# Designs tried in a protein design run: designed miniproteins, single chains. Part 10

Each design is a single chain, and the fold is of that chain. pLDDT is the mean over its residues in the fold that is shown.

## One batch from the design tools (miniprotein)

Design m342
Fold by ESMFold2-Fast:
Parts: C-alpha cells; structure tokens; sequence
Structure m342 (fold): chain A 59 residues (1-59)
C-alpha cells in the first residue's frame, strides 16, 4: 500500500531528526512489512512511529 510506504518514509525522516534510533528502526520495519504486502501491520507501525517522533520533536 502506497500510504504505508509514504508514512514509513516520513517516520524515518522524523525519527532521524529526533535522534531516536528506535523510531527509525520501527519505521524501517514498517517499510519492510509494506513491501511484503502486510500493509495493515505496516500502516499501524508507521503511524505509531510518526506519532512518537512528532512528540519528541514538539519538545
């Protein structure tokens, strides 16, 4: 699913800016899941990674 790949990419970028390797790893895992056709799991994980990164950057 295109949405999962886009969201995973956003999470990688935001996690990198936040300096949190855990968020980056989760985002990379989400991208891998999307490439395997596990779009629902990928979207959920990517969404959580984006949300976490945004909270870190908002401080």
Amino acid sequence: MEEALELAGEAIELGTKAGDPGVVLDAQTARGLAEQGRDEEALELAREAVERAKKLLSK
Scores: mean pLDDT 79

Design m343
Fold by ESMFold2-Fast:
Structure m343 (fold): chain A 54 residues (1-54)
Amino acid sequence: SELDEIAEELAKKFGIPFEEAREVVEAVRRGFGLEDPEKIRKVAELIMELSKLE
């Protein structure tokens, strides 16, 4: 699944478990009503950047 690939890349980039990254990806897909994997990736990545306060 392309969403699983996005979650794997985000998990590696942010140093978090795959399952946690996959939950963020799914929350973005459902919350914003997005089906485009590239848009989902960009929004999920932005949320994860913002969640890293310092």
Scores: mean pLDDT 82

Design m344
Fold by ESMFold2-Fast:
Structure m344 (fold): chain A 75 residues (1-75)
Amino acid sequence: MTPEQLRQAAIDALREAAKTASPEVRELFQKAIDALEAGRYEEAGRLVAQALSKMSDEERERFVALLNEAIARAG
């Protein structure tokens, strides 16, 4: 998998997760998408970590499932 494919998979998973997320988590995910599109990977990682800390265990499990699905589609 190329770095570009992995980046796109992360963006796709974040967009999908944002649809069911709380407003606070959705805002963090949107900022993370913007950071990824701009190549600011460290900032994107911090924003995703902040979002995950505000999610329930069930929401985190759903996000990981979405990310794995996006990675599988990209590869």
Scores: mean pLDDT 81

Design m345
Fold by ESMFold2-Fast:
Structure m345 (fold): chain A 69 residues (1-69)
Amino acid sequence: SSAEEYLEKGKELFEQGKLKEAMGYYEKAIRLDPRYAEAWENLGKVLEAMGKLEEAKKFYEIAEELRKA
């Protein structure tokens, strides 16, 4: 499976409220493409939804840096 396919699966699970499963798929996307800014951003959104605001902020910062590189 491609990083894009894992990202889309993660988004589907996130909209269903399956936060831990969504996180797993975003992590799979990042493992295939560590520079995939959208995957890092969506991982941040999952952590924010779980109340992990400090961790979410770090992943949003990674996504922003990758978008500028």
Scores: mean pLDDT 87

Design m346
Fold by ESMFold2-Fast:
Structure m346 (fold): chain A 63 residues (1-63)
Amino acid sequence: KVAEEIEKLGLPSLALIVRQKGLEAALEEIEERIELMEKAGGDPETLEDLRRARELIERALKE
C-alpha cells in the first residue's frame, strides 16, 4: 500500500526502495532528498510531495 501511494506521488524510485529494501531504508533516502532540496532552494511543490512521502513511510513504520 505505502509503495503504491509513493508511486502515485511521482516518486517511483522511492517506491522501488520500499519494495526492495524496506521502509527504514526508504525513510533514510527520502530524508536525504528533502535535506538536499531544502539546501538547494528547490521547488516548494516538489518539496511538499517529498514531505508527503516521508509522512506515509513514518506512518507505516508506526503500524
Scores: mean pLDDT 80

Design m347
Fold by ESMFold2-Fast:
Structure m347 (fold): chain A 55 residues (1-55)
Amino acid sequence: MTAEELSRKGEEAERRGDHKTAAELYRQAAERMREEGAPDEWVDLTLAEADALAA
């Protein structure tokens, strides 16, 4: 599954109010982005979103 697909699923979970699932999906997206060679800024922002939702 691509980072884009994981981010999309995270957005869907967030819209449903399922913040725990959204946080998990955003973390997975960040890991995939890192593997794909995305800039550190994008990875960091995605992880920050996950952390905010998990808090």
Scores: mean pLDDT 79

Design m348
Fold by ESMFold2-Fast:
Structure m348 (fold): chain A 86 residues (1-86)
Amino acid sequence: DPARIEQLKAAIDKGREYFEKNKEKLEKLLQELLKLPESEATAILQAYYDQVWEQALATLDEVDANYFVGSYWLQLLDLEYELKNK
């Protein structure tokens, strides 16, 4: 279904936009809480991002756009919560 593919693509783009807008904030929180150098914090965050997107791409044909966006947002919120509270 072309319409479904376009919706899923838009959800992916929205998630990527959220990551890009919050990347520096998440890197700074990771550095401050874990006392990590910037390069290590960046590598950890990038690995997490890559893992989330690899999983998202694998499930593109199995989830609708709204569910996909919601799940991705929750994973990023969980990461922010962990970084702030540990």
Scores: mean pLDDT 60

Design m349
Fold by ESMFold2-Fast:
Structure m349 (fold): chain A 84 residues (1-84)
Amino acid sequence: DEDKLLEALSAVRESLGLPKITKETIERIKKNDEEMAKVLDRMFEIVRKHSETLSPEELGLLFMFDDVELAKERLAAMEKAENK
């Protein structure tokens, strides 16, 4: 459930004093940056596969990015962890 994931991320981010990640935020990013949209879709795919092994704090930190290059670096690290 993407809604539950976004609600959990928003709760963690609020506890850290960070802006909420909402459906509207994700849609805005996807509309304005096609590369970021692909990175986010891939990150959500990995998170859904490993949701039982990631803490809420780890989930909050994974989505602390506003730059496509930084997001790509984090995605590459996540994919490396999956392959070995």
Scores: mean pLDDT 65

Design m350
Fold by ESMFold2-Fast:
Structure m350 (fold): chain A 70 residues (1-70)
Amino acid sequence: SLRERLEKMRALARKHKDTYPGAEEAEQAFDLALRSEDEEVAKALAEAGINQADNSDPALGEEMRAILEA
């Protein structure tokens, strides 16, 4: 489900927040996505979080993208 994918992406961002500045911003975006009741809003927040992670480390962004598209 989208919720399970968002939870995995948030956990990944949380794990890396001390290493990559974009990971902390990604965690915040995924947390907001998980609190959203609108699937389109949740997807937009997930995309924003992935972009923040990608800007800091493209490999982390790609890993998060793979989770979202699973």
Scores: mean pLDDT 84

Design m351
Fold by ESMFold2-Fast:
Structure m351 (fold): chain A 81 residues (1-81)
Amino acid sequence: GYVGVVVSVEKREGLEEELRQAVEDAGGKLLFLKETEINGKESYEIVAETELDPAEVLERIKENLEQLGAEVLASGASILL
């Protein structure tokens, strides 16, 4: 399955590695990480693949991202490829 999250977080050294680790620790495999801007705020679009329950993996990713100081703006989980 797939999970997608859009987060707002202040850019800092090592942030991309922290975002990747947050996904991997949740049981996801990072497929896509893109810097973007939403309403003038630095944001990241994150897409991951998982063989586990995508809804459970998404909730764990959200928890891990919040611990990094990120605000979740949008999210979704799909059981289909």
Scores: mean pLDDT 84

Design m352
Fold by ESMFold2-Fast:
Structure m352 (fold): chain A 63 residues (1-63)
Amino acid sequence: KELIEEVIKRLEEKGLTEEAEKIRKLLEEGKYLEAARLAAEVAVENVDFETAKLAKEALDKLE
């Protein structure tokens, strides 16, 4: 959960507010795996390696 929240913050700071909001909604619904997958997809395509690594770590912990 904490790793996904950090990814959301970094996406918002880079102007990807719509993507960050979609991920936040998934977290609020308790869909942690879906949130982590979306975060990883968005981070890999639109952000730096550090954010992508955080998203991957979140996904790996959830399976």
Scores: mean pLDDT 74

Design m354
Fold by ESMFold2-Fast:
Parts: C-alpha cells; structure tokens; sequence
Structure m354 (fold): chain A 131 residues (1-131)
C-alpha cells in the first residue's frame, strides 16, 4: 500500500549524487598527489598553487552540488556529513604536503587546507539545519 514512487525517485537521486561526490573526492586526491610530487621534487610555487586551487575549486563544486540537490533532508544531511569527512581528509593531506614543501609553497598549501576546513564547517552547519 505504498507511497513508493516519490521515495524511490529521491533515493535514486541521492545515490547518483553520492557517486558524483566520490568522483570529485578521487579527483581531489589526484591534485593532492600532484602537489605532493611537486613539493618533494622541488616544483615551482606557481605549479603547487595551481594544484591547491584546483582542489579547493572541486571542494566548492561538491558543496554546491549538495546544496542545490532535491534529495530528502535526511539524505542531504548524510551527504553533507560525507562531504565534511572527505574535506577533513583532504585538508589533513594538504598539511602533510605543506610539511614537505619550501617555506613559500608551505603558506600556499596551508591556506588551501584552511579553505577546505572552512568548506567543511559550512557542510557541517548545513547538515545540522536538516536534523
């Protein structure tokens, strides 16, 4: 005796969005890996800055995707919590890379880590509003 059609559509949308977030997280890790190689191998500050800025850009895209989604409040809160955890992991990775970088590149990477933490705080704040 089911209200099943609307519920299934919202659930299918949540699963698709979860897959998109995982893909963005994988792309973020690719930029983090390139930044690490540049830091260790003595790449330019401008190359390291580009990788850091592209990663922060992907994080902003992920936040905007969850924010604009038409999934249920419960699923949307879970997606924000997943995003917050992913952003925490990427920010921690940036701090590790900063420890291996030149002093000038270190400041660029720490600023990127701070930007990821700010986006994480926004995701957690949005999740709490939906509970």
Amino acid sequence: MSSSLKEKQQQDEAENLSDQLKKLYDQGNEHLDRALRLAVEGGSVEEIRREAEELVGLAQQALDLVKSSKVSDSDKAKLYEFLAKSLSDLAAGMEVVAGMASPEAREVLRRAAASLQALRQQALSEAEKLK
Scores: mean pLDDT 86

Design m355
Fold by ESMFold2-Fast:
Formats: C-alpha cells, sequence, structure tokens
Structure m355 (fold): chain A 62 residues (1-62)
C-alpha cells in the first residue's frame, strides 16, 4: 500500500484530480475502507490547503 500512498501524494501535489481519485479508490479497496468516506476526509483537508495533513492521514491508514 505504501507505493499507492506515494503515487497519490504526488497526484495531490500535482493537482491531478483524475489520477488522485483513481488512486484513492484503489487504496481504499486494498485497505478495506469506504472510498467515499476516505475521499471526503482527504478532499476536506486538500480544499483547506492542508496537503501535509492529507498525506499524513493516508500514510496512517496504509
Amino acid sequence: AEKLVEELEEAIRNKDGTKAGELLRELAKKLGLDPLELGQEVTELVVQGKIEEAVKLLREKA
């Protein structure tokens, strides 16, 4: 899962919403999490400009 978190971090930093959404869904599936809940948590942090907090959340769940 760590490689997916790294790719997702890069997609978020590059503002590639399409790739970030696909990677987030794949990560949630591998972790047995709800992709809608994980997506909402990450999106709320990203919209607030809290990119490092969003990345930390993803790393903690992986």
Scores: mean pLDDT 76

Design m356
Fold by ESMFold2-Fast:
Structure m356 (fold): chain A 75 residues (1-75)
Amino acid sequence: SKEEEVKELVGEIAELLGLSERDEQRLLNAVFHDQQSFQEWIDKLAEKALELLRAGKHEQARRLLDLVSKLIELR
């Protein structure tokens, strides 16, 4: 289901970035229930991708952007 796919993507983002369980739940809630919070999360995740690129972590940055892109498409 769409809900299961979103949960998997959010879980992968949380693992990749080391998000707390609280922040993972906040991101999940934003995807399903809060357009404004979801946009704020997308902006934060994009900044994290830029930080990874500046640190030379190109593969991790690309993976993050792919996961974020899929999350936007499913919403």
Scores: mean pLDDT 87

Design m357
Fold by ESMFold2-Fast:
Structure m357 (fold): chain A 58 residues (1-58)
Amino acid sequence: MSKELAREIADKLIGTAEISFLEKYGIKLDEEEKEKLRAGDSEIIRELEKRMLEKAKA
């Protein structure tokens, strides 16, 4: 197994764990957002940060 493939698998596993953690804290993600997070998209991370801040204010 290549180092690149191993990293990609690890990133997907970490993304899945993060999704579960966010849902446990009541942050709902749609399927498109989950796919972006698994792909390591920085844009979705910023969007989730906004949602967490809004939830903290409530």
Scores: mean pLDDT 68

Design m358
Fold by ESMFold2-Fast:
Structure m358 (fold): chain A 58 residues (1-58)
Amino acid sequence: DAEERLKKALEKLLEEGRITEEEKKFLLEMFKLPEEEREKKLEEYMKEVTEELRQLQA
C-alpha cells in the first residue's frame, strides 16, 4: 500500500526531527490530492525546507 509506505517514511523523518507532526499530517493529506496538485505542493514544501536549513546554517 503506497499510503502505508509514505506513512512509514514520514514516521522516520519525524523520528529524525526533519519534520513536525503537523507537516506529517499535511503530507498525508496531500497524498489524497490529484497528482499535479500534490507535486506542486510537495515542491513548495521542499523549497521551504531548503530555505529553513539555509537559515539554520547562517
Scores: mean pLDDT 71

Design m359
Fold by ESMFold2-Fast:
Structure m359 (fold): chain A 100 residues (1-100)
Amino acid sequence: MKATVTVTAEFEKDRGTVTVTVENAPDNIKYVRVTALVPSSGKRASVDVAPNTSATLVIEGEGDELVVTATVYDKNGKEVASATLTVPAGESGSVTLTVD
């Protein structure tokens, strides 16, 4: 079964909200690390999401864009997949990553 990682992000001028859902993860997936960055302010936040779990990450930082990176790690700590989503201020976006 292939894991499906769905990342949805919204960015107001000073606040980002990122929701991550990890579904159908095979036994070899250990966690998904989600990092949010507002480049203009240097503000960062991150959360590690367990297989078959959802998490919400909030970042406060003023900027023109929010950069969200989701990285999937296996049981040996190896990176197996990654996706990046860039959300301009006042917008929302979503990315779906499928992993074996």
Scores: mean pLDDT 84

Design m360
Fold by ESMFold2-Fast:
Structure m360 (fold): chain A 62 residues (1-62)
Amino acid sequence: VSREVLEAEVETSMYIIAGAVYKLNGDIEGAKKYYEKAIEIAEKDPRLKELAEEARELLEEL
């Protein structure tokens, strides 16, 4: 696994966590922005397809 893929996976996970924290605090607009960033990063790498789908589902549940 390349370093770039690992960095993208970590970054995507961090944005998903940030979005979840904003949602927990009632900041739906903040949560939406972070989930959208996670989707944008994950969809650029086919190996992160499952993470992209998870982020999209979280965004749809907002």
Scores: mean pLDDT 79

Design m361
Fold by ESMFold2-Fast:
Structure m361 (fold): chain A 92 residues (1-92)
Amino acid sequence: SEELVEQLADAIGSLAAQGATVEVEVRGGEVTITVSGLSVLQQTGLALFAIGLDLDGLEVSVEIKGDTVTITVRGLTPEQAEWLARRIREAA
């Protein structure tokens, strides 16, 4: 599951490097990642990627609202949640 969290962080970081706006919120063991400024293809790609991570065992949900993709990761320790949030903020 740690490797799946790293894959998610890397994917979000790649989108930020392409000009996407990324926001991250932590609530205990839950991390909410909001990615905006995405093309329709980037939205679809990110959503399918997140669904793939959920099928592989990471507790992830995805929601598309307009041009924004919101990814929620659950079941993390507080330390894992802080690590993921920090990793994403550093890439944004």
Scores: mean pLDDT 82

Design m362
Fold by ESMFold2-Fast:
Structure m362 (fold): chain A 86 residues (1-86)
Amino acid sequence: ETLSPEELARALREAARRLRAAAERLAALGLEEAAARVRAIAEGVARLAEEAAAGAPVEEILARARELDAEAQRAGELARAEAEAA
């Protein structure tokens, strides 16, 4: 099974939407550094969705998506550290 460019782009657009919602929640909690990191990741995922829709190789898109997922994990750790410091 290989995801079509449209299916991959749709999944990435949904991920970007969810990340933007998460950033808004973090900002509402006063976790501004974590919120800024998650917003930047959401923008990266949205750009990746556009590249996927334009026909970029699936393997390249998935590799970059994994890198962005690792950044999201680090942003979650930052959010915990900010919450503990407050």
Scores: mean pLDDT 82

Design m363
Fold by ESMFold2-Fast:
Structure m363 (fold): chain A 56 residues (1-56)
Amino acid sequence: SMAEKLARLQKMMEKNRELVEENKKVYEEAQNSTPAQAEKLRKEISDRALKAIAEL
């Protein structure tokens, strides 16, 4: 139903807000970190985003 779809979208937006904040941390770390550390953080953020989408 439309109500269920809207509820899922709202949860996705909430998860996306957290992802944006984590991306900011990754960017700050990347500026002062090794490429390997930056890549590790990037993968962690990507995995979290995929998990959030999968819960829809």
Scores: mean pLDDT 75

Design m364
Fold by ESMFold2-Fast:
Structure m364 (fold): chain A 98 residues (1-98)
Amino acid sequence: MKVLEEIIELARKAAENSEPYYLTEEAIEYIEKAAELIRKNKISDEELREIAEKLRKEGDNDSLGALVIAKLLAYSPEEEREEILERYRKANKLVKEK
């Protein structure tokens, strides 16, 4: 299914744009796009689990991590999404500030 393939590619791009201990702003943008696709297409937990299993078997733990965050954003209430994203942005700044 094209939408599931797009979600996988967004998770991979998020992982590619992530540092070992923080998400870059570009990675966060890819995660937000994946979360929007999950919400708009009503992607089930079962379908997301199948994607997660594929990434796990490929040894792509970084993309799997990005997918988990995208799922969290997709299933979180709207008011909590900005707080989750701000937490990752602040973690990025904290690491860069030594």
Scores: mean pLDDT 77

Design m365
Fold by ESMFold2-Fast:
Structure m365 (fold): chain A 94 residues (1-94)
Amino acid sequence: LEEDKKLLERIAEKLGEAARAVAEGDREKFLREFEEIDKLIDELKDKKVKEEVVSKILPLLVAANIAYSAGDYDLAIALLEEAKKLVEEIAKEV
Protein backbone atom coordinates (compact mmCIF):
# COMPACT_ATOMS: atom_id res chain seq x y z
CA LEU A 1 0.00 0.00 0.00
CA GLU A 2 2.82 2.47 0.89
CA GLU A 3 4.50 1.58 -2.45
CA ASP A 4 1.21 2.21 -4.32
CA LYS A 5 0.89 5.61 -2.57
CA LYS A 6 4.30 6.60 -3.99
CA LEU A 7 3.25 5.38 -7.45
CA LEU A 8 0.02 7.44 -7.24
CA GLU A 9 2.02 10.53 -6.20
CA ARG A 10 4.29 10.02 -9.23
CA ILE A 11 1.26 9.51 -11.53
CA ALA A 12 -0.14 12.86 -10.27
CA GLU A 13 3.24 14.54 -10.96
CA LYS A 14 3.35 13.11 -14.51
CA LEU A 15 -0.26 14.22 -15.19
CA GLY A 16 0.79 17.78 -14.28
CA GLU A 17 3.83 17.50 -16.59
CA ALA A 18 1.60 16.20 -19.42
CA ALA A 19 -0.78 19.19 -18.99
CA ARG A 20 2.22 21.56 -19.05
CA ALA A 21 3.55 19.87 -22.22
CA VAL A 22 0.16 20.47 -23.92
CA ALA A 23 0.25 24.15 -22.86
CA GLU A 24 3.83 24.50 -24.21
CA GLY A 25 3.06 22.68 -27.51
CA ASP A 26 5.65 19.98 -26.70
CA ARG A 27 4.24 16.88 -28.41
CA GLU A 28 7.29 14.68 -27.63
CA LYS A 29 7.08 15.48 -23.91
CA PHE A 30 3.30 14.88 -23.90
CA LEU A 31 3.73 11.43 -25.51
CA ARG A 32 6.62 10.53 -23.16
CA GLU A 33 4.67 11.56 -20.02
CA PHE A 34 1.59 9.62 -21.23
CA GLU A 35 3.73 6.48 -21.78
CA GLU A 36 5.24 6.84 -18.28
CA ILE A 37 1.76 7.29 -16.72
CA ASP A 38 0.58 4.07 -18.42
CA LYS A 39 3.62 2.18 -17.05
CA LEU A 40 3.08 3.55 -13.51
CA ILE A 41 -0.61 2.52 -13.55
CA ASP A 42 0.44 -1.00 -14.65
CA GLU A 43 2.89 -1.14 -11.67
CA LEU A 44 0.12 -0.63 -9.07
CA LYS A 45 0.04 -3.80 -6.93
CA ASP A 46 -3.11 -3.43 -4.81
CA LYS A 47 -6.12 -4.70 -6.80
CA LYS A 48 -8.60 -2.23 -5.23
CA VAL A 49 -6.31 0.78 -5.83
CA LYS A 50 -5.64 -0.31 -9.44
CA GLU A 51 -9.38 -0.91 -10.06
CA GLU A 52 -10.24 2.59 -8.72
CA VAL A 53 -7.57 4.19 -10.96
CA VAL A 54 -8.75 2.19 -14.01
CA SER A 55 -12.43 3.11 -13.38
CA LYS A 56 -11.94 6.83 -12.47
CA ILE A 57 -8.68 7.98 -14.10
CA LEU A 58 -8.28 5.92 -17.27
CA PRO A 59 -11.48 7.32 -18.93
CA LEU A 60 -10.17 10.88 -18.33
CA LEU A 61 -6.80 9.94 -19.89
CA VAL A 62 -8.54 8.43 -22.94
CA ALA A 63 -10.68 11.59 -23.27
CA ALA A 64 -7.60 13.85 -22.88
CA ASN A 65 -5.75 11.95 -25.65
CA ILE A 66 -8.80 12.23 -27.96
CA ALA A 67 -9.09 15.98 -27.19
CA TYR A 68 -5.34 16.45 -27.87
CA SER A 69 -5.60 14.55 -31.20
CA ALA A 70 -8.59 16.76 -32.17
CA GLY A 71 -6.58 19.94 -31.41
CA ASP A 72 -8.74 20.83 -28.38
CA TYR A 73 -5.76 21.66 -26.14
CA ASP A 74 -7.82 23.54 -23.52
CA LEU A 75 -10.05 20.48 -23.03
CA ALA A 76 -7.00 18.16 -22.93
CA ILE A 77 -5.42 20.31 -20.17
CA ALA A 78 -8.71 20.44 -18.19
CA LEU A 79 -9.10 16.63 -18.36
CA LEU A 80 -5.47 16.05 -17.27
CA GLU A 81 -5.88 18.49 -14.34
CA GLU A 82 -9.11 16.69 -13.29
CA ALA A 83 -7.30 13.31 -13.49
CA LYS A 84 -4.43 14.73 -11.36
CA LYS A 85 -6.89 15.96 -8.70
CA LEU A 86 -8.63 12.55 -8.55
CA VAL A 87 -5.30 10.66 -8.33
CA GLU A 88 -4.28 12.94 -5.41
CA GLU A 89 -7.61 12.11 -3.69
CA ILE A 90 -7.05 8.34 -4.20
CA ALA A 91 -3.49 8.70 -2.80
CA LYS A 92 -4.92 10.22 0.43
CA GLU A 93 -7.07 7.07 0.94
CA VAL A 94 -4.06 4.71 0.57
Scores: mean pLDDT 86

Design m366
Fold by ESMFold2-Fast:
Structure m366 (fold): chain A 65 residues (1-65)
Amino acid sequence: SLEEQERRALERTLERNGEDAREVVKVANRAMEEALKEGKSPEEANLISSEAGKRKWREIQERKR
């Protein structure tokens, strides 16, 4: 049925979005850990982590084009 097709499409979208979100979080966390290991302040590490996450998200979106 159409309802089953819509449900499966939504489930696939949520799974894909979950994978993308996990990848962004991994990259952001890694950037945070590396920055802190290099002796950067928590504020600087947070900015670096945020920028790394944004960059990864943009990369994922560009890949889908």
Scores: mean pLDDT 78

Design m367
Fold by ESMFold2-Fast:
Structure m367 (fold): chain A 130 residues (1-130)
Amino acid sequence: MVEYSVEELNEVDEEGRTLLHVAVLSGDVEKVRELLEAGADPMPKMVVDGKEVLARITYKGFTGTALHVAAMLEDEEVAIRIVDLLVEHGADIHALAERDGERYYPDELAAMFGRDRLAAYLRERRAAAA
């Protein structure tokens, strides 16, 4: 088993991605679980101008969280498993992604990419959390 430091788990690559973001992008459910169990933050924060803000990633023109990346995955079964892991570990189902001045819930992104089952699943999760 690979052991990670907390610093390694939250370090960003040249594209602004954490190890968790890369695992989600690849649809690697086992790696996502491993990183989250090791303490990876699905909602990492940074300080900008003395304010604590959510560290966001840009993927396919959308700027959002690991949960938003999961919502854009092609394999809906894999995406649902990753969503469950992310939400269990503190991902905010109400978080909004942005593109061209518009804002989107994870379920709205899934619907936009034709992931109808995933969109329904995410929408149910968001309604249950209200």
Scores: mean pLDDT 78

Design m368
Fold by ESMFold2-Fast:
Structure m368 (fold): chain A 73 residues (1-73)
Amino acid sequence: IKKEIEKLKKEIKELKEKIKELEKKLEELKEKLKTAENPLPLIGEILRLIGEIIDLEKKIKELEEKIKELESK
């Protein structure tokens, strides 16, 4: 059980690092959007990155809930 919790915590850490990468890309795209002649492709890319971040945050929540269940045993 404790080894499973440690593995899940490692997975959460990796997912959080991935979110940070996507957040950095999102900020770069937002900066480009400020000076873009045609914003539509950038808006599409921004929306896609936001969706990926939301999906990763959902996965983290599921893993955190699983850790809570394992710790309560």
Scores: mean pLDDT 81

Design m369
Fold by ESMFold2-Fast:
Structure m369 (fold): chain A 77 residues (1-77)
Amino acid sequence: SLRAQAEAELAKAREALEAGDTEEAKRHAYKLGGLAMQAALAGDTATADAALAGVHELAKQNPEVAEAFLKGAREAA
């Protein structure tokens, strides 16, 4: 499901940030952004909102993660 994929990508982005791997975290945030946009377009606002909230928390540590998420969302629109 889109929800399961989004949850997995958010977890991977968090793990990458904890490991200090900013580029890996940005790759997973980008994928999460695309999944969040697909969920929103399908009417699954709960999945989209959860993804956005998760990235907002990660962005407190590194704002580049939020930028990667937004890029992924824009390219999926």
Scores: mean pLDDT 88

Design m370
Fold by ESMFold2-Fast:
Structure m370 (fold): chain A 85 residues (1-85)
Amino acid sequence: SLPLATLEAIKKLPIKDISKYYEMSTEVSETLLWLMRKLNIDHGSDYDLLVDVSDDPNWTGEKSIVTVGEAIEMALERAKKKQQL
């Protein structure tokens, strides 16, 4: 299991750069996969989460800075809305 401090550091990373961090660090990719599994996000990969967030109409375009943690929270809220009656 990855340390909580590592998880918190990963959550603060800008989502725009996550592909770079995923390729550069096994610890980052393992933390992301662990977090996705623990949060029970219904997706095929962390990439699907990135695509979903980037398609958000609330983005301010090039001026939008979203962290990994914020992207995950957005995906969770969307998943919850899909389960509402």
Scores: mean pLDDT 53

Design m371
Fold by ESMFold2-Fast:
Structure m371 (fold): chain A 65 residues (1-65)
Amino acid sequence: EESYKELLKKFIELLKEITGDENVEKWSEEELLELLRKILEELNIDESVIEAYLKKVKEIIEKAK
């Protein structure tokens, strides 16, 4: 459980670095997942891979609570 909170923190730090927006840490689960999807789509990542990443990140967020 604590390890999921640590993973979520690292993920948020990565998103802050990518976006340059410090307020990312205060975003909702839906906003974080939407941002991740948008980034992966802009990188032309395959849709099946995007869905796999979104599922994993959603599980991390939910278990980190």
Scores: mean pLDDT 78

Design m372
Fold by ESMFold2-Fast:
Structure m372 (fold): chain A 61 residues (1-61)
Amino acid sequence: SEAEEAFEKGKEAFEAGDYEAAVEHFTKSIELLEKEPKDPELLEEAKTYLIAAKMELQRRR
């Protein structure tokens, strides 16, 4: 799904240390998942990664 693809791109960016791109991709994944409540586990995982990526952005400043 498009939400799963966005989540995978977010994880790739997060692992690469590109936390700005990670935030963008995880936000898109969450928006897509909230429109269709198919996968509550993926939604919660995406939210967790988004928080982690935002925290890393704050730490690097």
Scores: mean pLDDT 81

Design m373
Fold by ESMFold2-Fast:
Structure m373 (fold): chain A 91 residues (1-91)
Amino acid sequence: SAARAARLAIVDEALEKIREIVKPYLTPEQQAEFDEELERIRKLVEAGASPQDVARELARLIEKLKPYLTDEQYDEVVAVLNEAMARIAAA
């Protein structure tokens, strides 16, 4: 559906922004684990997961990343996530 395509596009944009923020600060093993989690979330959106379920999975991902990020980087990731959630709710 058009609404599902719009939500997937918003999620893909948010995941790419989060990747750009965190990737330089992760080890290769952490980068691989992070990429696996991003792919899992993307597949959930493609399978028709609700915006609420997507938000929950993104929140889990950010909490998992928190120990590897500075406070400033964490705040940037939270800002991207919040913007994406607002856009998904509006779509």
Scores: mean pLDDT 77

Design m375
Fold by ESMFold2-Fast:
Structure m375 (fold): chain A 66 residues (1-66)
Amino acid sequence: GLPEKELVKITSETGGYEDLVKEAGGEILSSDETTTIAVVPTEKVPELTEEVAKRGGSVEVLGPGE
């Protein structure tokens, strides 16, 4: 089946995406000024992607976070 969680890379020039990851029920693995690596519930990835895009960032799915 689909994974319950996905490993995602969030990239932005402004940072500050940790709040969106936590709101989505995700876990932050690594974060710096421009890049956040997190494990996020698969069902929340579309919502997270839309909210990140609103702030001028992008989301890349790296693989299963299970």
Scores: mean pLDDT 78

Design m376
Fold by ESMFold2-Fast:
Structure m376 (fold): chain A 59 residues (1-59)
Amino acid sequence: SLKEEIERRVSALDGTPEEYQRLSREVMDYISENLDPEQQRQLQDHLALLIQRHVDRLR
């Protein structure tokens, strides 16, 4: 699924929080063009959680 692909891409990033932010923006743009508002919200929430976990690990 798209959610699983995003999670895989996020997990594969060996970079800075800035790379996660860039990926987040790319994904959000894709979501806005291709998914309905409810699907957008679910995926946005999931991506935000993954980014927050990454940022917390860098602390």
Scores: mean pLDDT 69

Design m377
Fold by ESMFold2-Fast:
Structure m377 (fold): chain A 91 residues (1-91)
Amino acid sequence: MAAEEALALFEEALAAETDPEVRKQLEEYRPLIEEAIRRLAERYPEWSAEELLEAAAGFVALKQQQPDLSEEELWARTDEYIEERLKKLAE
């Protein structure tokens, strides 16, 4: 499953991370990344593991920049970003 492959890629990236501050931050956001990958895989079953990881990373980055956003608001903004990106790829 792409979700399982995306989680494996995340673990590999975390193990390869040389900056201890970045690694600590990724470990703190691990549950959110896992949740994002799972939900994205359900919505976009055709997506590759790499695409799921990229979208999940964007979701976490948005949460870090705007920590006051609710989970529902984060998903709404993530969906808008994905829809805009898909429209550009269809051109």
Scores: mean pLDDT 74

Design m378
Fold by ESMFold2-Fast:
Structure m378 (fold): chain A 62 residues (1-62)
Amino acid sequence: MEPNAELDKKIREAQKKVEEDPDGKDNAEAYYYLAQYYESLGLTDEAQKWRDKALELDPNLP
């Protein structure tokens, strides 16, 4: 299986940003990328949790 290096970079940056400021509105994008990451791993339940958090912070997220 071919790892997506671009996605891996975004996920690492997203995790670090969330750890530093979990309540910031800027974290909406970070939670969205975490949801995509867990979805790519087949962890649909975890992906849904992160997607829901992202939408709570920014309901205009695609």
Scores: mean pLDDT 71

